# Designed miniproteins, single chains, continued (4): the designs that were tried, part 104

Each design is a single chain, and the fold is of that chain. pLDDT is the mean over its residues in the fold that is shown.

## One batch from the design tools (miniprotein)

Design m15833
Fold by ESMFold2-Fast:
Structure m15833 (fold): chain A 68 residues (1-68)
Amino acid sequence: SVMDEIVDKVMAAVKALAESQDLSLEDMKAVATRMVDTLSRKRGLSEKEKEEVRERVLKRVEEYYASR
């Protein structure tokens, strides 16, 4: 699905940035939120779908950070 594609793409980008820049959790969330906004707009997602993608991404960011 488009939402799954956005989640996976954002998480891949966040992980790549975190590996190169040693980002804080707040920085990772900020980057992820901006990417979700940009990609959701580009793919024509509704506000409800965008919020669902945002929630899924933020959960995965928190899980990734906790596993470090």
Scores: mean pLDDT 86

Design m15834
Fold by ESMFold2-Fast:
Structure m15834 (fold): chain A 90 residues (1-90)
Amino acid sequence: PDELIKRLEEARKRTLEARKLYEKNKNSAPEVREKAKQELIEAGREFRRAQEELDKAIAALSPEEQEEVDKRLSEYLRKEQKEVLEERLK
């Protein structure tokens, strides 16, 4: 579960970065736009795979283990919020 949660968080961060890059490059040269678009597609695909694998693993867990996974996901979201706040203050 830990490895799958980390994979999902990494894929989520990658998707957010790819989305920012795509938006930033909307008016850039065609080659730059295409690279940003391809990265967004690849990031989205990896995120989907990570989510599917995690969902499958969670479905096989006991209710107690599912609750533990939920706690870890909440902690990762909390860390992400802290990083966003710190980035804004810098």
Scores: mean pLDDT 74

Design m15835
Fold by ESMFold2-Fast:
Structure m15835 (fold): chain A 98 residues (1-98)
Amino acid sequence: SNLEKTYQQLEDRLALLLALLYLFGKISKEEVKKIFNLTDEQLDKYIAEAKKLVEEIPKEYIERHAEPLFRSTVLALLNIARKLNDEEKVKKYEELLK
């Protein structure tokens, strides 16, 4: 369904945003891996994508917008998880919105 595809795209976007936060020293590699149960290879892929974004867009712009984009992405995922009655994912996204 379109909802399931949107959910997966938002999860991928959230992983990329967490990789950006890691590059700015706001979260550890261990925390990112725990949140998404990622392998080192998967995390390195998101870090590589995040590094490309940092090269194309001024650091000040990314740093300014990364946290609001992270919050809006988590809120969208939380709303979808609630609609799907996925209690485990609801708790996970609520924890991320601290």
Scores: mean pLDDT 78

Design m15836
Fold by ESMFold2-Fast:
Structure m15836 (fold): chain A 66 residues (1-66)
Amino acid sequence: SEAEKYNNKGNELFSKGDYVAALKEYQKAIELDPNYAEAWRNLGKLLESIGMVDEAAEYFAKAEAL
């Protein structure tokens, strides 16, 4: 799906340390499929990696609720 393509692009950018670009791609995945638990988890991991631990916890909770 298109959401999966954006999530995969986010993963590539995240692995390269391009956090701003990765964030935008994951957000597009969630916009296309708000029930895409993996994209919510990946956003959480990204936020945690840049020190936004409280925000990361919110995204992980969202993924678990799906």
Scores: mean pLDDT 87

Design m15837
Fold by ESMFold2-Fast:
Structure m15837 (fold): chain A 55 residues (1-55)
Amino acid sequence: SSVQEELARLQEEIREHVRKALDPSASEEERKAHWAQAQELSDRLMALVDEAEAR
């Protein structure tokens, strides 16, 4: 389903941002920005799961 495709996409994007947020060679500001993006995407993923379960 389109929901399953979006969930898989969000999970992959979250993993990539977390990986970059934990990169010790990146600047503190770059790591903070990637962590913030991962949190935003995680919130979106949780909302999508809640919507799918409410159907």
Scores: mean pLDDT 84

Design m15838
Fold by ESMFold2-Fast:
Structure m15838 (fold): chain A 87 residues (1-87)
Amino acid sequence: NAAARAAGLSFIGAALRFIGVLNDPNATEEEALAAAQSLVDAAKRYIDAGGDKEEVISFLEKYAKLARDAGFTKAAEVLEQAVKEIR
């Protein structure tokens, strides 16, 4: 399924961008929140295209923890809420 592959690549791209923000010592809460929202949008599109829901949940839970550990509380809350909505 070409749509699932395209959505999967978009999800990976959004995840890499999010990790980049978490590793940037100058990143703002606003930048982390925007990256989290983009990651959630890409995750939902990937699931809609036939992507593995449990795999997506696992990655979002991991990234939510990384965001909390980095001090980006609002970004973590967006990812945690997305996990509840998807589950």
Scores: mean pLDDT 87

Design m15839
Fold by ESMFold2-Fast:
Structure m15839 (fold): chain A 85 residues (1-85)
Amino acid sequence: MKEEAEKYIKELEEQARKAEEAGDLESAARYYTRAGSGYWGMEKYKKAAEYFERAADLYEKLGKYGQAEALRKMAEQARKKAEEA
C-alpha cells in the first residue's frame, strides 16, 4: 500500500546517495531513475521530475547523452502532470 511504496522509494534514495558518494555514478543514476518512477506511480510528479533530472545529470557526467535526454523528457512530462494536478 502507500506506506510500503514510500518505504521502498526511501530505500532507493538511500542506495542512490551511497552509490554517488562511492563514485558509482551509473548505479546512482539507475537508483534515482527507479525512485523517480516510484514517485510517478504515487502521482507525486514534482518529486518524480526532480529524480529524473538528477539521474540525467549523472548520465551526462558518464557521457551517456542519449540516456540523459530520455530522462530529461520524462522529467518534463512529470512537471506537466504536476501542473495539471
Scores: mean pLDDT 84

Design m15841
Fold by ESMFold2-Fast:
Structure m15841 (fold): chain A 68 residues (1-68)
Amino acid sequence: APETLVLSEDRAEEGARRMAELLARRSGQDGEAVEAALLEAVGDFETLAEMMRAAAESLGARLVVVRS
């Protein structure tokens, strides 16, 4: 089954870190650089959600977005 990631508005930083871990593990991307880029977007939830959606699609993973 595809991996499932949760991005919650209340826990956006946790979601970003989980995505960075997945990208580092399953792709040739630099995990530290990816984590830094996603964490920069934490202050803008819409931008973070778009970035994480694109990443999930590239990995064949499922993303669940939870809004407050």
Scores: mean pLDDT 78

Design m15842
Fold by ESMFold2-Fast:
Structure m15842 (fold): chain A 62 residues (1-62)
Amino acid sequence: KLEEIKKELGEELYRILKTTPPEEREAAAQRLAEEFERKYNVKVEVEFDEDGFVTKLVVEEA
């Protein structure tokens, strides 16, 4: 279950990278992580580098 959620989140984050302007990527990714936390009742940790790329993604049971 957690691996499936992490995979879906990763795929959606990749779509954000492809379709969202650089200045909006971090905000869009944070919103997506919050949506996944609420929808699946999990805890999500996402870290970004200075260019807005995801450097760490962790999904855990809430």
Scores: mean pLDDT 76

Design m15843
Fold by ESMFold2-Fast:
Structure m15843 (fold): chain A 79 residues (1-79)
Amino acid sequence: MKVTEIDELIEEVEELIEDIKSGQSSNEQLAKRAEELAEKTKIKEAKELLLKAAEALRKGDREKALEYLKKALEVLKKE
């Protein structure tokens, strides 16, 4: 993965975290965004965390989704 692609993915994950906190988007829309971000990453650990966040969002567990997204950010920032 290129550095610029990682930086863009980090920004999109941070935006998703803020959208979850704002409560403006549906859990289904937020989950789809997390799944799209998972498809964009080649980092297996980050992909698994983004997919877990999407699953948590579909179950309505926004707090658990935020936990997984924050862990995904930590993984992405170490690359």
Scores: mean pLDDT 82

Design m15844
Fold by ESMFold2-Fast:
Structure m15844 (fold): chain A 66 residues (1-66)
Amino acid sequence: GDALVAQALELAVQAAEALKAGDAETARRYASQARDLAEQARPSRPRSAEWLIRNAEHLEAQARAL
């Protein structure tokens, strides 16, 4: 539901901040958690969930490039 979408977005923001700080491990951890919450939101919020999953995958890829 809405709470899962909000939590996934918050974790994605924290992952992006970790990337800016050069902390690949923290960024990957938060991005992974954001993706898991977005997947849980899929039945109630499919469009938001798909966007959040793609965003989390992008953040994970950026963390691996560090």
Scores: mean pLDDT 85

Design m15845
Fold by ESMFold2-Fast:
Structure m15845 (fold): chain A 86 residues (1-86)
Amino acid sequence: MTVVLVVEGASPSLITGLALKGIGLALDGLDVEVQIKGDTLTITIRGADDAVVEEFEQLGRALAEQGADVTIERQGDTLSIHARFP
Protein backbone atom coordinates (compact mmCIF):
# COMPACT_ATOMS: atom_id res chain seq x y z
CA MET A 1 0.00 0.00 0.00
CA THR A 2 0.98 3.72 -0.11
CA VAL A 3 2.01 5.57 3.07
CA VAL A 4 2.02 9.39 3.17
CA LEU A 5 3.51 11.14 6.21
CA VAL A 6 3.29 14.95 6.53
CA VAL A 7 4.94 16.61 9.54
CA GLU A 8 4.52 20.38 10.04
CA GLY A 9 6.29 22.59 12.59
CA ALA A 10 8.92 19.94 13.34
CA SER A 11 12.33 20.64 14.88
CA PRO A 12 15.41 20.36 12.59
CA SER A 13 16.51 17.20 14.47
CA LEU A 14 13.11 15.52 13.97
CA ILE A 15 13.07 16.45 10.24
CA THR A 16 16.61 15.06 9.84
CA GLY A 17 15.77 11.79 11.62
CA LEU A 18 12.59 11.22 9.59
CA ALA A 19 14.31 12.14 6.29
CA LEU A 20 17.10 9.62 7.04
CA LYS A 21 14.43 6.97 7.76
CA GLY A 22 12.86 7.65 4.34
CA ILE A 23 16.26 7.52 2.62
CA GLY A 24 17.00 4.19 4.35
CA LEU A 25 13.75 2.70 2.99
CA ALA A 26 14.62 3.98 -0.52
CA LEU A 27 18.08 2.33 -0.27
CA ASP A 28 16.28 -0.93 0.67
CA GLY A 29 14.48 -0.73 -2.70
CA LEU A 30 11.16 0.93 -1.80
CA ASP A 31 9.67 3.71 -3.97
CA VAL A 32 10.16 6.66 -1.59
CA GLU A 33 9.84 10.42 -2.09
CA VAL A 34 11.11 12.80 0.62
CA GLN A 35 10.32 16.51 0.45
CA ILE A 36 11.55 19.12 2.94
CA LYS A 37 10.48 22.78 2.97
CA GLY A 38 11.39 24.79 6.06
CA ASP A 39 9.87 22.98 9.06
CA THR A 40 7.60 20.75 6.92
CA LEU A 41 8.53 17.20 5.88
CA THR A 42 6.58 14.95 3.48
CA ILE A 43 7.44 11.27 2.99
CA THR A 44 5.57 9.19 0.39
CA ILE A 45 6.22 5.41 0.31
CA ARG A 46 4.74 3.21 -2.43
CA GLY A 47 4.66 -0.57 -2.15
CA ALA A 48 4.85 -0.55 1.67
CA ASP A 49 4.42 -3.96 3.33
CA ASP A 50 2.47 -4.54 6.56
CA ALA A 51 5.59 -4.03 8.72
CA VAL A 52 6.29 -0.58 7.20
CA VAL A 53 2.59 0.37 7.53
CA GLU A 54 2.53 -0.66 11.23
CA GLU A 55 5.82 1.18 11.86
CA PHE A 56 4.41 4.43 10.42
CA GLU A 57 1.11 4.07 12.35
CA GLN A 58 3.22 3.73 15.54
CA LEU A 59 5.31 6.73 14.45
CA GLY A 60 2.12 8.80 14.09
CA ARG A 61 1.08 7.83 17.62
CA ALA A 62 4.57 8.69 18.94
CA LEU A 63 4.37 12.15 17.31
CA ALA A 64 1.01 12.71 19.07
CA GLU A 65 2.67 11.81 22.43
CA GLN A 66 5.33 14.46 21.62
CA GLY A 67 2.58 17.12 21.38
CA ALA A 68 1.65 17.06 17.69
CA ASP A 69 -1.97 17.26 16.53
CA VAL A 70 -2.09 13.98 14.57
CA THR A 71 -4.66 12.68 12.07
CA ILE A 72 -4.32 9.09 10.81
CA GLU A 73 -6.65 8.11 7.94
CA ARG A 74 -6.96 5.00 5.79
CA GLN A 75 -8.50 5.52 2.31
CA GLY A 76 -8.39 2.43 0.09
CA ASP A 77 -4.73 1.41 -0.35
CA THR A 78 -3.39 4.66 1.21
CA LEU A 79 -2.43 5.37 4.83
CA SER A 80 -2.23 9.14 5.45
CA ILE A 81 -0.60 10.54 8.59
CA HIS A 82 -0.62 14.30 9.18
CA ALA A 83 1.20 15.64 12.25
CA ARG A 84 1.22 19.34 13.19
CA PHE A 85 3.34 20.73 15.99
CA PRO A 86 2.24 24.00 17.67
Scores: mean pLDDT 86

Design m15846
Fold by ESMFold2-Fast:
Structure m15846 (fold): chain A 96 residues (1-96)
Amino acid sequence: SAKEQAKKLAKKLIELAKEFLENPSLEKALELEIEGGVLEIVATFIEDEELKEKVYELADLAREVLRYTRQGDLEKAKEAAERLIEKAKELLEELE
């Protein structure tokens, strides 16, 4: 189901965001953006509008990590990654 795929991708984003925070790199930021893009596609199949908006928020935060990393703003990139972990954990609590 779309909810099961969203749960799996949210867990993957938490893992990747933690890896980014430990050793920030453009490659890790790009991996976050790619998985965020997949999650955005999954969100289009979610009928619950509130849940859909939360899933889109995760995708946007993953894109922010890449955007700030590309700009050399590692502090904002790390803040985006930390917010991504927080929001992904909130989503997982609602899905469990």
Scores: mean pLDDT 87

Design m15847
Fold by ESMFold2-Fast:
Structure m15847 (fold): chain A 108 residues (1-108)
Amino acid sequence: MYYIRARVRGTPEQVAAFAREAMRLAPDASIAFKVLRRTADTVEVEVAIETDKSLEEAQRIADGLRAAAEKHGLEVEVEISETRPELSPELQAALDFSRAAVEKAKAK
């Protein structure tokens, strides 16, 4: 199991576009988003992704997140870990819900 954690900051429109691309990058992975801060013109979001495939898949997802951020003019920090990162309770719950949904989809 591999975990990809990313933090992005930009306009609401840029961050929304990034989030859509992140979901497309890893349709079979569990993904969760949390808004950390919001102002009138800026949004900061944390993304957590879990994949059980390989380190190469985790690196592909991380590279895709960086490319999506660059494409939409966003600053991004991306980390890969084999250990579940310390996430906020809300982000942990959202990621667990996403995992259940992915497993349910695989069963059909």
Scores: mean pLDDT 78

Design m15848
Fold by ESMFold2-Fast:
Structure m15848 (fold): chain A 55 residues (1-55)
Amino acid sequence: SMVDRLKAIADTLSLSQLRTLARVLRHEAARSTDPAVRAGLEEAAAYVEGLVAAR
């Protein structure tokens, strides 16, 4: 899925890139009118935020 691909890419990113990605994903989730797309973006954002907290 798109979410799984985003998670895989996130694992390769630096801390500063992860912080930027988390903000972008949260912003896109807020703009999304499709509930399924919004849920996927929120899941990806939570995963990225978890990586930031763990580093």
Scores: mean pLDDT 82

Design m15849
Fold by ESMFold2-Fast:
Structure m15849 (fold): chain A 87 residues (1-87)
Amino acid sequence: SANLERIKELFEEAKRAAEEGDLEKMKELGLEMSRLAPSEEVKELIEKANVALYLAYEHRKAGDERTAAALWETAERLFERTLELLE
């Protein structure tokens, strides 16, 4: 679906913004993804994935590489679940 492809593109952009530390871009992309969510369940998963991505950035910035990696993996798993619900 058009929503699936766009949400996927936006999440990849959010991951890049997180790697670059662009918090304003991450927030903007997260809001855009939430607006495209066809259900509350999808919206909640998107919000949880973006929160995990933000926390991964904060922990990486603090030098906690192990926690950052675990949070990044959590964000990716939550996002994969989002894509499954959109298929």
Scores: mean pLDDT 85

Design m15850
Fold by ESMFold2-Fast:
Structure m15850 (fold): chain A 82 residues (1-82)
Amino acid sequence: MEVIKKVEELVEEAIKDPSKASELAGRIMRLVSEAVATGEMSAEDALKIADILLKAAPKMNEKGKISLIEAADFIRSIAETL
């Protein structure tokens, strides 16, 4: 899915610049919410994105880690509604 690839790209950017992790996490949450609303994303795809964020969190500074974990929790909550 294009959305998963875009999320992976944003996560790579956050790893290279952890100061932007909060901004990028917000963009990821919006992308997932929009894809779910339009029917372009399944619960399985949303859970895969949450897993990507959780795996990247330990590579961030403390604020970036919290932002990615919060984004993952938000996405998991969205997946529960699908």
Scores: mean pLDDT 81

Design m15851
Fold by ESMFold2-Fast:
Structure m15851 (fold): chain A 57 residues (1-57)
Amino acid sequence: APPVHHTELSAPGSARLTARGEDPVHVTVVNPGTPADAEAVAASALAAYPGATVTLA
Protein backbone atom coordinates (compact mmCIF):
# COMPACT_ATOMS: atom_id res chain seq x y z
CA ALA A 1 0.00 0.00 0.00
CA PRO A 2 1.28 3.51 -0.74
CA PRO A 3 2.41 5.59 2.26
CA VAL A 4 0.26 8.42 3.59
CA HIS A 5 2.04 11.65 4.46
CA HIS A 6 0.43 14.21 6.72
CA THR A 7 2.11 17.51 7.45
CA GLU A 8 0.65 20.34 9.48
CA LEU A 9 2.35 23.72 9.37
CA SER A 10 2.03 26.35 12.07
CA ALA A 11 0.97 29.60 10.44
CA PRO A 12 -1.80 32.18 10.83
CA GLY A 13 -4.63 29.96 9.74
CA SER A 14 -4.25 26.20 9.73
CA ALA A 15 -2.79 24.44 6.72
CA ARG A 16 -2.33 20.72 6.28
CA LEU A 17 -0.52 18.83 3.57
CA THR A 18 -1.79 15.36 2.73
CA ALA A 19 0.00 13.18 0.23
CA ARG A 20 -0.73 9.61 -0.73
CA GLY A 21 1.31 7.47 -3.06
CA GLU A 22 4.95 7.52 -4.02
CA ASP A 23 5.17 9.12 -7.47
CA PRO A 24 3.64 11.32 -8.63
CA VAL A 25 2.84 12.88 -5.28
CA HIS A 26 -0.46 14.68 -4.86
CA VAL A 27 -0.46 17.34 -2.16
CA THR A 28 -3.65 18.97 -0.92
CA VAL A 29 -3.41 22.11 1.19
CA VAL A 30 -6.40 22.08 3.53
CA ASN A 31 -7.79 24.96 5.57
CA PRO A 32 -5.41 27.74 4.53
CA GLY A 33 -6.00 30.79 6.72
CA THR A 34 -5.03 33.33 4.08
CA PRO A 35 -3.81 33.28 0.46
CA ALA A 36 -0.33 34.20 1.71
CA ASP A 37 -0.34 31.21 4.08
CA ALA A 38 -1.50 28.95 1.26
CA GLU A 39 1.28 30.22 -1.02
CA ALA A 40 3.93 29.65 1.67
CA VAL A 41 2.67 26.12 2.32
CA ALA A 42 2.49 25.34 -1.41
CA ALA A 43 6.03 26.63 -1.95
CA SER A 44 7.31 24.46 0.90
CA ALA A 45 5.47 21.43 -0.46
CA LEU A 46 6.90 21.93 -3.96
CA ALA A 47 10.39 22.31 -2.50
CA ALA A 48 9.96 18.96 -0.72
CA TYR A 49 8.11 17.28 -3.62
CA PRO A 50 9.28 18.99 -6.83
CA GLY A 51 7.18 16.69 -9.07
CA ALA A 52 4.01 17.04 -7.02
CA THR A 53 0.65 18.56 -7.93
CA VAL A 54 -0.58 21.03 -5.32
CA THR A 55 -4.30 21.67 -4.82
CA LEU A 56 -5.77 24.32 -2.51
CA ALA A 57 -8.96 23.34 -0.69
Scores: mean pLDDT 57

Design m15853
Fold by ESMFold2-Fast:
Structure m15853 (fold): chain A 88 residues (1-88)
Amino acid sequence: ALPLYRPDAALRRILAEVGVTADTYTLGEILLAVLEYLRRANLFDPKDPSVALLRGTLLGEVLGVDSLDINDMAGLAERLLRHATVVE
């Protein structure tokens, strides 16, 4: 089975913005929820859709970054997992 992660309060705030309220998530579910957050908040750079602009956003505050490269899924996962604990 894939490992499950329990988000901290900061990451749960992001997940709540896209309407997900589960206790635990797979890494894939967390990544999909974050991508949905970026789409709903219209944070993608119109000149480069591989870049998300996070300055002044809740996600930017939680991750401590001004921008994300969505093609760097490993880097995004590492930053998100600083706000989650493995359960399984």
Scores: mean pLDDT 81

Design m15854
Fold by ESMFold2-Fast:
Structure m15854 (fold): chain A 66 residues (1-66)
Amino acid sequence: HMEELARKAVELGRVRLAAGYIVGLLKDKPITLERVEEAVRRLVEKGYFTPEQAERLLAHIRETLK
């Protein structure tokens, strides 16, 4: 599961790798910041990330997506 891989990547401090897994969850659809933020929010709700880990991931993704 991509969600579990993202969780383990964050746990190991590999924020860029975790961001890649989050983007992978949106495969076959236009990748927008709104969809990424929604996906990360759902993963926080499911307990894969803390709110602090989610904000760090979103900060990296916001810098990457224009």
Scores: mean pLDDT 73

Design m15855
Fold by ESMFold2-Fast:
Structure m15855 (fold): chain A 111 residues (1-111)
Amino acid sequence: AAEEAEAAAREGEEAGTGVEAARAAGEAARAAGRAAMAAGGPAESAAAAGVAGAGASAAAMIGERGGDQRAAALDGARAARAAAGAARAGGAEEGARAAEEAARAAERAAE
């Protein structure tokens, strides 16, 4: 999760103007990772980490291709929301809330 989130942030920094989109996607991925840790269950942790990785990877790919940074932010938001669902299923409501807050940040970056 951390490595993928850092990759997304790096792509944004290299793009210059894409910093907010990459940052939001990275923060969404990190929040998803925190939700996985808060869930405490191996299955819930794996699911949340997978979603975080997918979101960060998508962000990095879009940045690399000179693509739509708004799409990267929205993909990050989707990853965070999926992680929030996994955390709630595991009984980790605080982790779910953190992931939802990250999703909102990514959605704002997409504006």
Scores: mean pLDDT 57

Design m15856
Fold by ESMFold2-Fast:
Structure m15856 (fold): chain A 95 residues (1-95)
Amino acid sequence: EAVERAREHIEKAIEDLKKAIQALDNGDVETAIEYAKNALKHLGEARRLVPHEDIDKAIEYANKALEALERGDVETAKKNFEKSLEYARKALEKL
């Protein structure tokens, strides 16, 4: 079922976002970027399967976090990853 597959993708995105935040806490920006990109891939698949506002917001905040990392702004990146995680969890609850 599309909803069940979307839930699995969101759960994987949640784990990747947690790992991105942990990598930033450890000073590993490159690892954080790779986990964030993987989270975006999973959120994109979830959006394709089940369009939802909270998935769109999770994607928006993850992209803002990556933009902050491009500027060297780790604190802003971490806050945006935390917002992305919050919306991914909200999407999972509503599906």
Scores: mean pLDDT 91

Design m15857
Fold by ESMFold2-Fast:
Structure m15857 (fold): chain A 129 residues (1-129)
Amino acid sequence: PEKARELIRRAEEAIRRGDLESAIRYLREALKVIEENAEKDPEGSLELLHEVVVLASGVVAEAARLGLPDSEEARERILELAREHGLEEETLAYLAQMEKHGVPVNEYVAEAEELVLRAREIAERIANL
């Protein structure tokens, strides 16, 4: 729906400004709107979910560029989310790669991972309609 597209556009603008808090908030609201309309427009919803995943990756890249400090709370949150989705082993490998490359894991990275996992869950529900 138009509301989800507007929220995605605002998120992209927020990422370009380095306003990661606003970007995460807009993407979270966009996912809610997409989920509410998924049964009415499955194809359009899948397209918008893909855009959310791409922008979530943009949040991770911008957080790394800004040099935000590593957070134990963020790492634990990512692992807890991964356990809920049966992806703990893959996520441990991902976190190990981030550490090897000096990419800090912070609250915005944890929020972005939550958005990606939620988008995948919605996409799987659409695929089973």
Scores: mean pLDDT 82

Design m15858
Fold by ESMFold2-Fast:
Structure m15858 (fold): chain A 57 residues (1-57)
Amino acid sequence: DDLRRAFRDLVRNYAAQEGYRLSEEQIEAAADEVLRRVLAGEEVTREDLDELLARYD
């Protein structure tokens, strides 16, 4: 699951850089949602990430 690991690492790093305080479970849930959107052919922007992560914080 290199792709899932890569997305979790990206979300974890982004959350840390932007100051979101998320549990590992929340990071995994957010990364899985991002991966789902990408696999569905949707574009995920930084604004979409901020909106998603703010819901968990």
Scores: mean pLDDT 80

Design m15859
Fold by ESMFold2-Fast:
Structure m15859 (fold): chain A 79 residues (1-79)
Amino acid sequence: SMALAEALRRAAERALAIAEELEAKGFEEAAELAREAARLAREAAEAAERGKMEEARRLLEEAERLALEAARVLDEALA
């Protein structure tokens, strides 16, 4: 779905912006994980654009896992 691909590309752009803000504030480990999640979301968008929906789903699941790890690392850094 092109609509899904567009949504995933926008999500990746927002995630990258968050990663850049975290890096600017000194949360390097959380920023790196967030940046990797953004990369996988972009790859999911590309897979969706090519009609490879199962691949897109798998990449999105991996991106979500890394986003949760980034949140955990950030929470630990703030404690």
Scores: mean pLDDT 85

Design m15860
Fold by ESMFold2-Fast:
Structure m15860 (fold): chain A 113 residues (1-113)
Amino acid sequence: SKKKLLELLEESIKLLEEVIRLAEERDPSKVPEIMKLLEETIKKLEEAIELAEDESIKKQLEEAKRLVESALNILKMYYEEKKIPFDVAAEQVIGAAHGAILLLKEAIEQLKS
């Protein structure tokens, strides 16, 4: 349903705003919490993609999901693999989360029109 789709997108935005807030603290001890929020966001976006009937909205949600998955992979490169510095990981996660929020807000506007 359209109502359920809108709820999933609004919940995803709130999770991503919390990801940005935690990442801006620049505290490496928060990385497991950020990863959990990103994983929860991916699950909500997967449900939203299944509910989306409009192909243009579906593509926007798939792009938003790709950005969230990229953010999670960047944190795994820092946390699990030790391949990148934390400050670089945090900045890239913040950028990816902002990009995903923008796409989700545009999808919400299209759904309300």
Scores: mean pLDDT 91

Design m15861
Fold by ESMFold2-Fast:
Parts: sequence; structure tokens; C-alpha cells
Structure m15861 (fold): chain A 100 residues (1-100)
Amino acid sequence: SKELEEVLKRFEELKKKAEELIKETKELAEEYKRNPSEEIAKRLEELREELAELSQELGKLLDELIRLKAPKEVIREVVFTEAELTAQIMLIHELLKEHK
């Protein structure tokens, strides 16, 4: 259906944003472990908020995909993407907690 095609296109856009944010988070987390700084901590906090917002958006999109009976492979990919975002949020939380 056209509605399913539009939702799939939105998922591809959100997935690309997720991959970019995950990459930045992993790189900054490794830098923070080596050289903790207030500037990096502040950016990690901003990334945590961006990851949380994106996770909520993916959750809404997952509900739409399930309702539209999207292919199982697509549903699985959305679930894996949301799980990866959650893992990065937890990583940031633990890193910032450890250095307070």
C-alpha cells in the first residue's frame, strides 16, 4: 500500500539518523574514557536526549508498521535499531554516573 511505502521511507530516514548518532556516541564515549572533559560530557548528555527522542519516534513507527502488516524482516530491523539506541543511552548514563 502507499501508506506502508511512506512509513518504510520514514524508517529509512530514521535508521540513517540512528546510525549517525550511534557512531558519534561510540566515538565520544571512547574519547571520554581516555580523557574525561566537561565539554565531552555535555555533548554526551545532548546525544542521550537525541537518542531518546529518536527511540520514541521509532517506537511510534514500529506500531504503525505492525498495524500495516509490514514484512517481518522490516519489523525485526526496527526492533534491532531501537535496541541499539537504548544500549547507547545506557552507555552514556553509566559513563557520566561513574565520573561524578
Scores: mean pLDDT 88

Design m15862
Fold by ESMFold2-Fast:
Structure m15862 (fold): chain A 62 residues (1-62)
Amino acid sequence: SMEEFKEYFEFLLERGKEVAPLLSEEEKKKVVKDAEEEIKEKFPDLPESEIEEAKKKLEEAL
């Protein structure tokens, strides 16, 4: 559901921000790719626009 996705993403974003200072640019790109794939697996009914926005927000947070 959208609510489950929002909670999941908020947790993911918080953790991402916490570890960001420890990551290289290459590792940050891998985190975004891994997160995109995991979101698609866990939330297959999520609109593509929501996935793209989540990806952008994560890229900006890292």
Scores: mean pLDDT 81

Design m15863
Fold by ESMFold2-Fast:
Structure m15863 (fold): chain A 60 residues (1-60)
Amino acid sequence: MGLIVKAVEDYEAKKKDELSLKKGDIVEVLKVVDDYHLLVKSLKTGKEGLVPRKYLEELE
């Protein structure tokens, strides 16, 4: 299982390869793509996509 993180605020996908999130959504980090983006899987929906790193925090 990858790193589990929480969305700190709502994010709306801007491109087809991005994932929309609601504040409080729990996601699994699948891959670090670059300094600004993570490839994640939503545990709520099972969908995968890119999310800007700044919208996510690590769970304790």
Scores: mean pLDDT 79

Design m15864
Fold by ESMFold2-Fast:
Structure m15864 (fold): chain A 72 residues (1-72)
Amino acid sequence: SEADRKAAILDTAARLIEVGAEFEESLGKPNPEAYRIAAELYEQAADYHEKAGDVETAKRLRERSEELRKKA
């Protein structure tokens, strides 16, 4: 479905930005802005997963978003 496609794209984008932010942090150059953007994308992905009927994945992504906000 369209919701499934949007969820997949946003989830993938969030993961790539999170991995990049973690890599920057490992180099001693923390990037709070990247963690904030990843958190926002995880929330958007969660909304589309919920619309697609995947409430458990939506809950997990929202929890991940909250954890990333602690690093922002």
Scores: mean pLDDT 88

Design m15865
Fold by ESMFold2-Fast:
Structure m15865 (fold): chain A 50 residues (1-50)
Amino acid sequence: MIDEEGFSEEAYKAGFKTKEELKKLDVNDISRLPLSLRGKATELKKIAEK
């Protein structure tokens, strides 16, 4: 799992610039992403929502 220190780096690697962008993703938005990115987006969203 991505820890809090790695969050910003992983978000940038996934193409997200802010926590607010990740919080706005819903399950339908994640399902539109390539399969390789869906797991990362889901984990980043969980961290962003804390």
Scores: mean pLDDT 67

Design m15866
Fold by ESMFold2-Fast:
Structure m15866 (fold): chain A 95 residues (1-95)
Amino acid sequence: SEKVEEELKKMLEKFSETGDADEFIREIAKKLKLPVVEVPEQETALDQLLAGLMALEGYPIEEVLEFLNSSTTEERNKKLEELLEKIKERMLELS
């Protein structure tokens, strides 16, 4: 649905302007009817977003932290893109 893609783009644009990963995660969790999982504070807003999205997908917190500590910026960006694609698919399924 173009509407789902537009909504996700607007959410990402807002995140890019505000750096509020927690707001993004809460909105996604609400749309997917998933509980919000608390993750430790990360050094960057982007890493906070990635950690939150991994937790929503069901990754254990220990695995999330290990990935963030061991990955390159390019690997983190690739993981973020994969997670956003999965979220878009789930949003389309639930709409």
Scores: mean pLDDT 82

Design m15867
Fold by ESMFold2-Fast:
Structure m15867 (fold): chain A 76 residues (1-76)
Amino acid sequence: MEEFLKKLEERIEEIKKKIEEIEKKIAELKEELAKNPEDEKLKEELKKLELEKQILEGLLALLEAMIEWLKRKEKE
């Protein structure tokens, strides 16, 4: 259980880093899109990154819920 919990926490850290990287890219694309608001390629890339961020945020929430559930079961 303890080793599995540590692996989940390690995975959470990896996902958080990926989300941070995507957020930086989104910020850069939004800045570029502000200069070129009709750029269809920038709009597509932004949409893809926002979707990828949502997927990773969903995974992060699930992993955090699993850790919470496992910690609660240890106290029972």
Scores: mean pLDDT 81

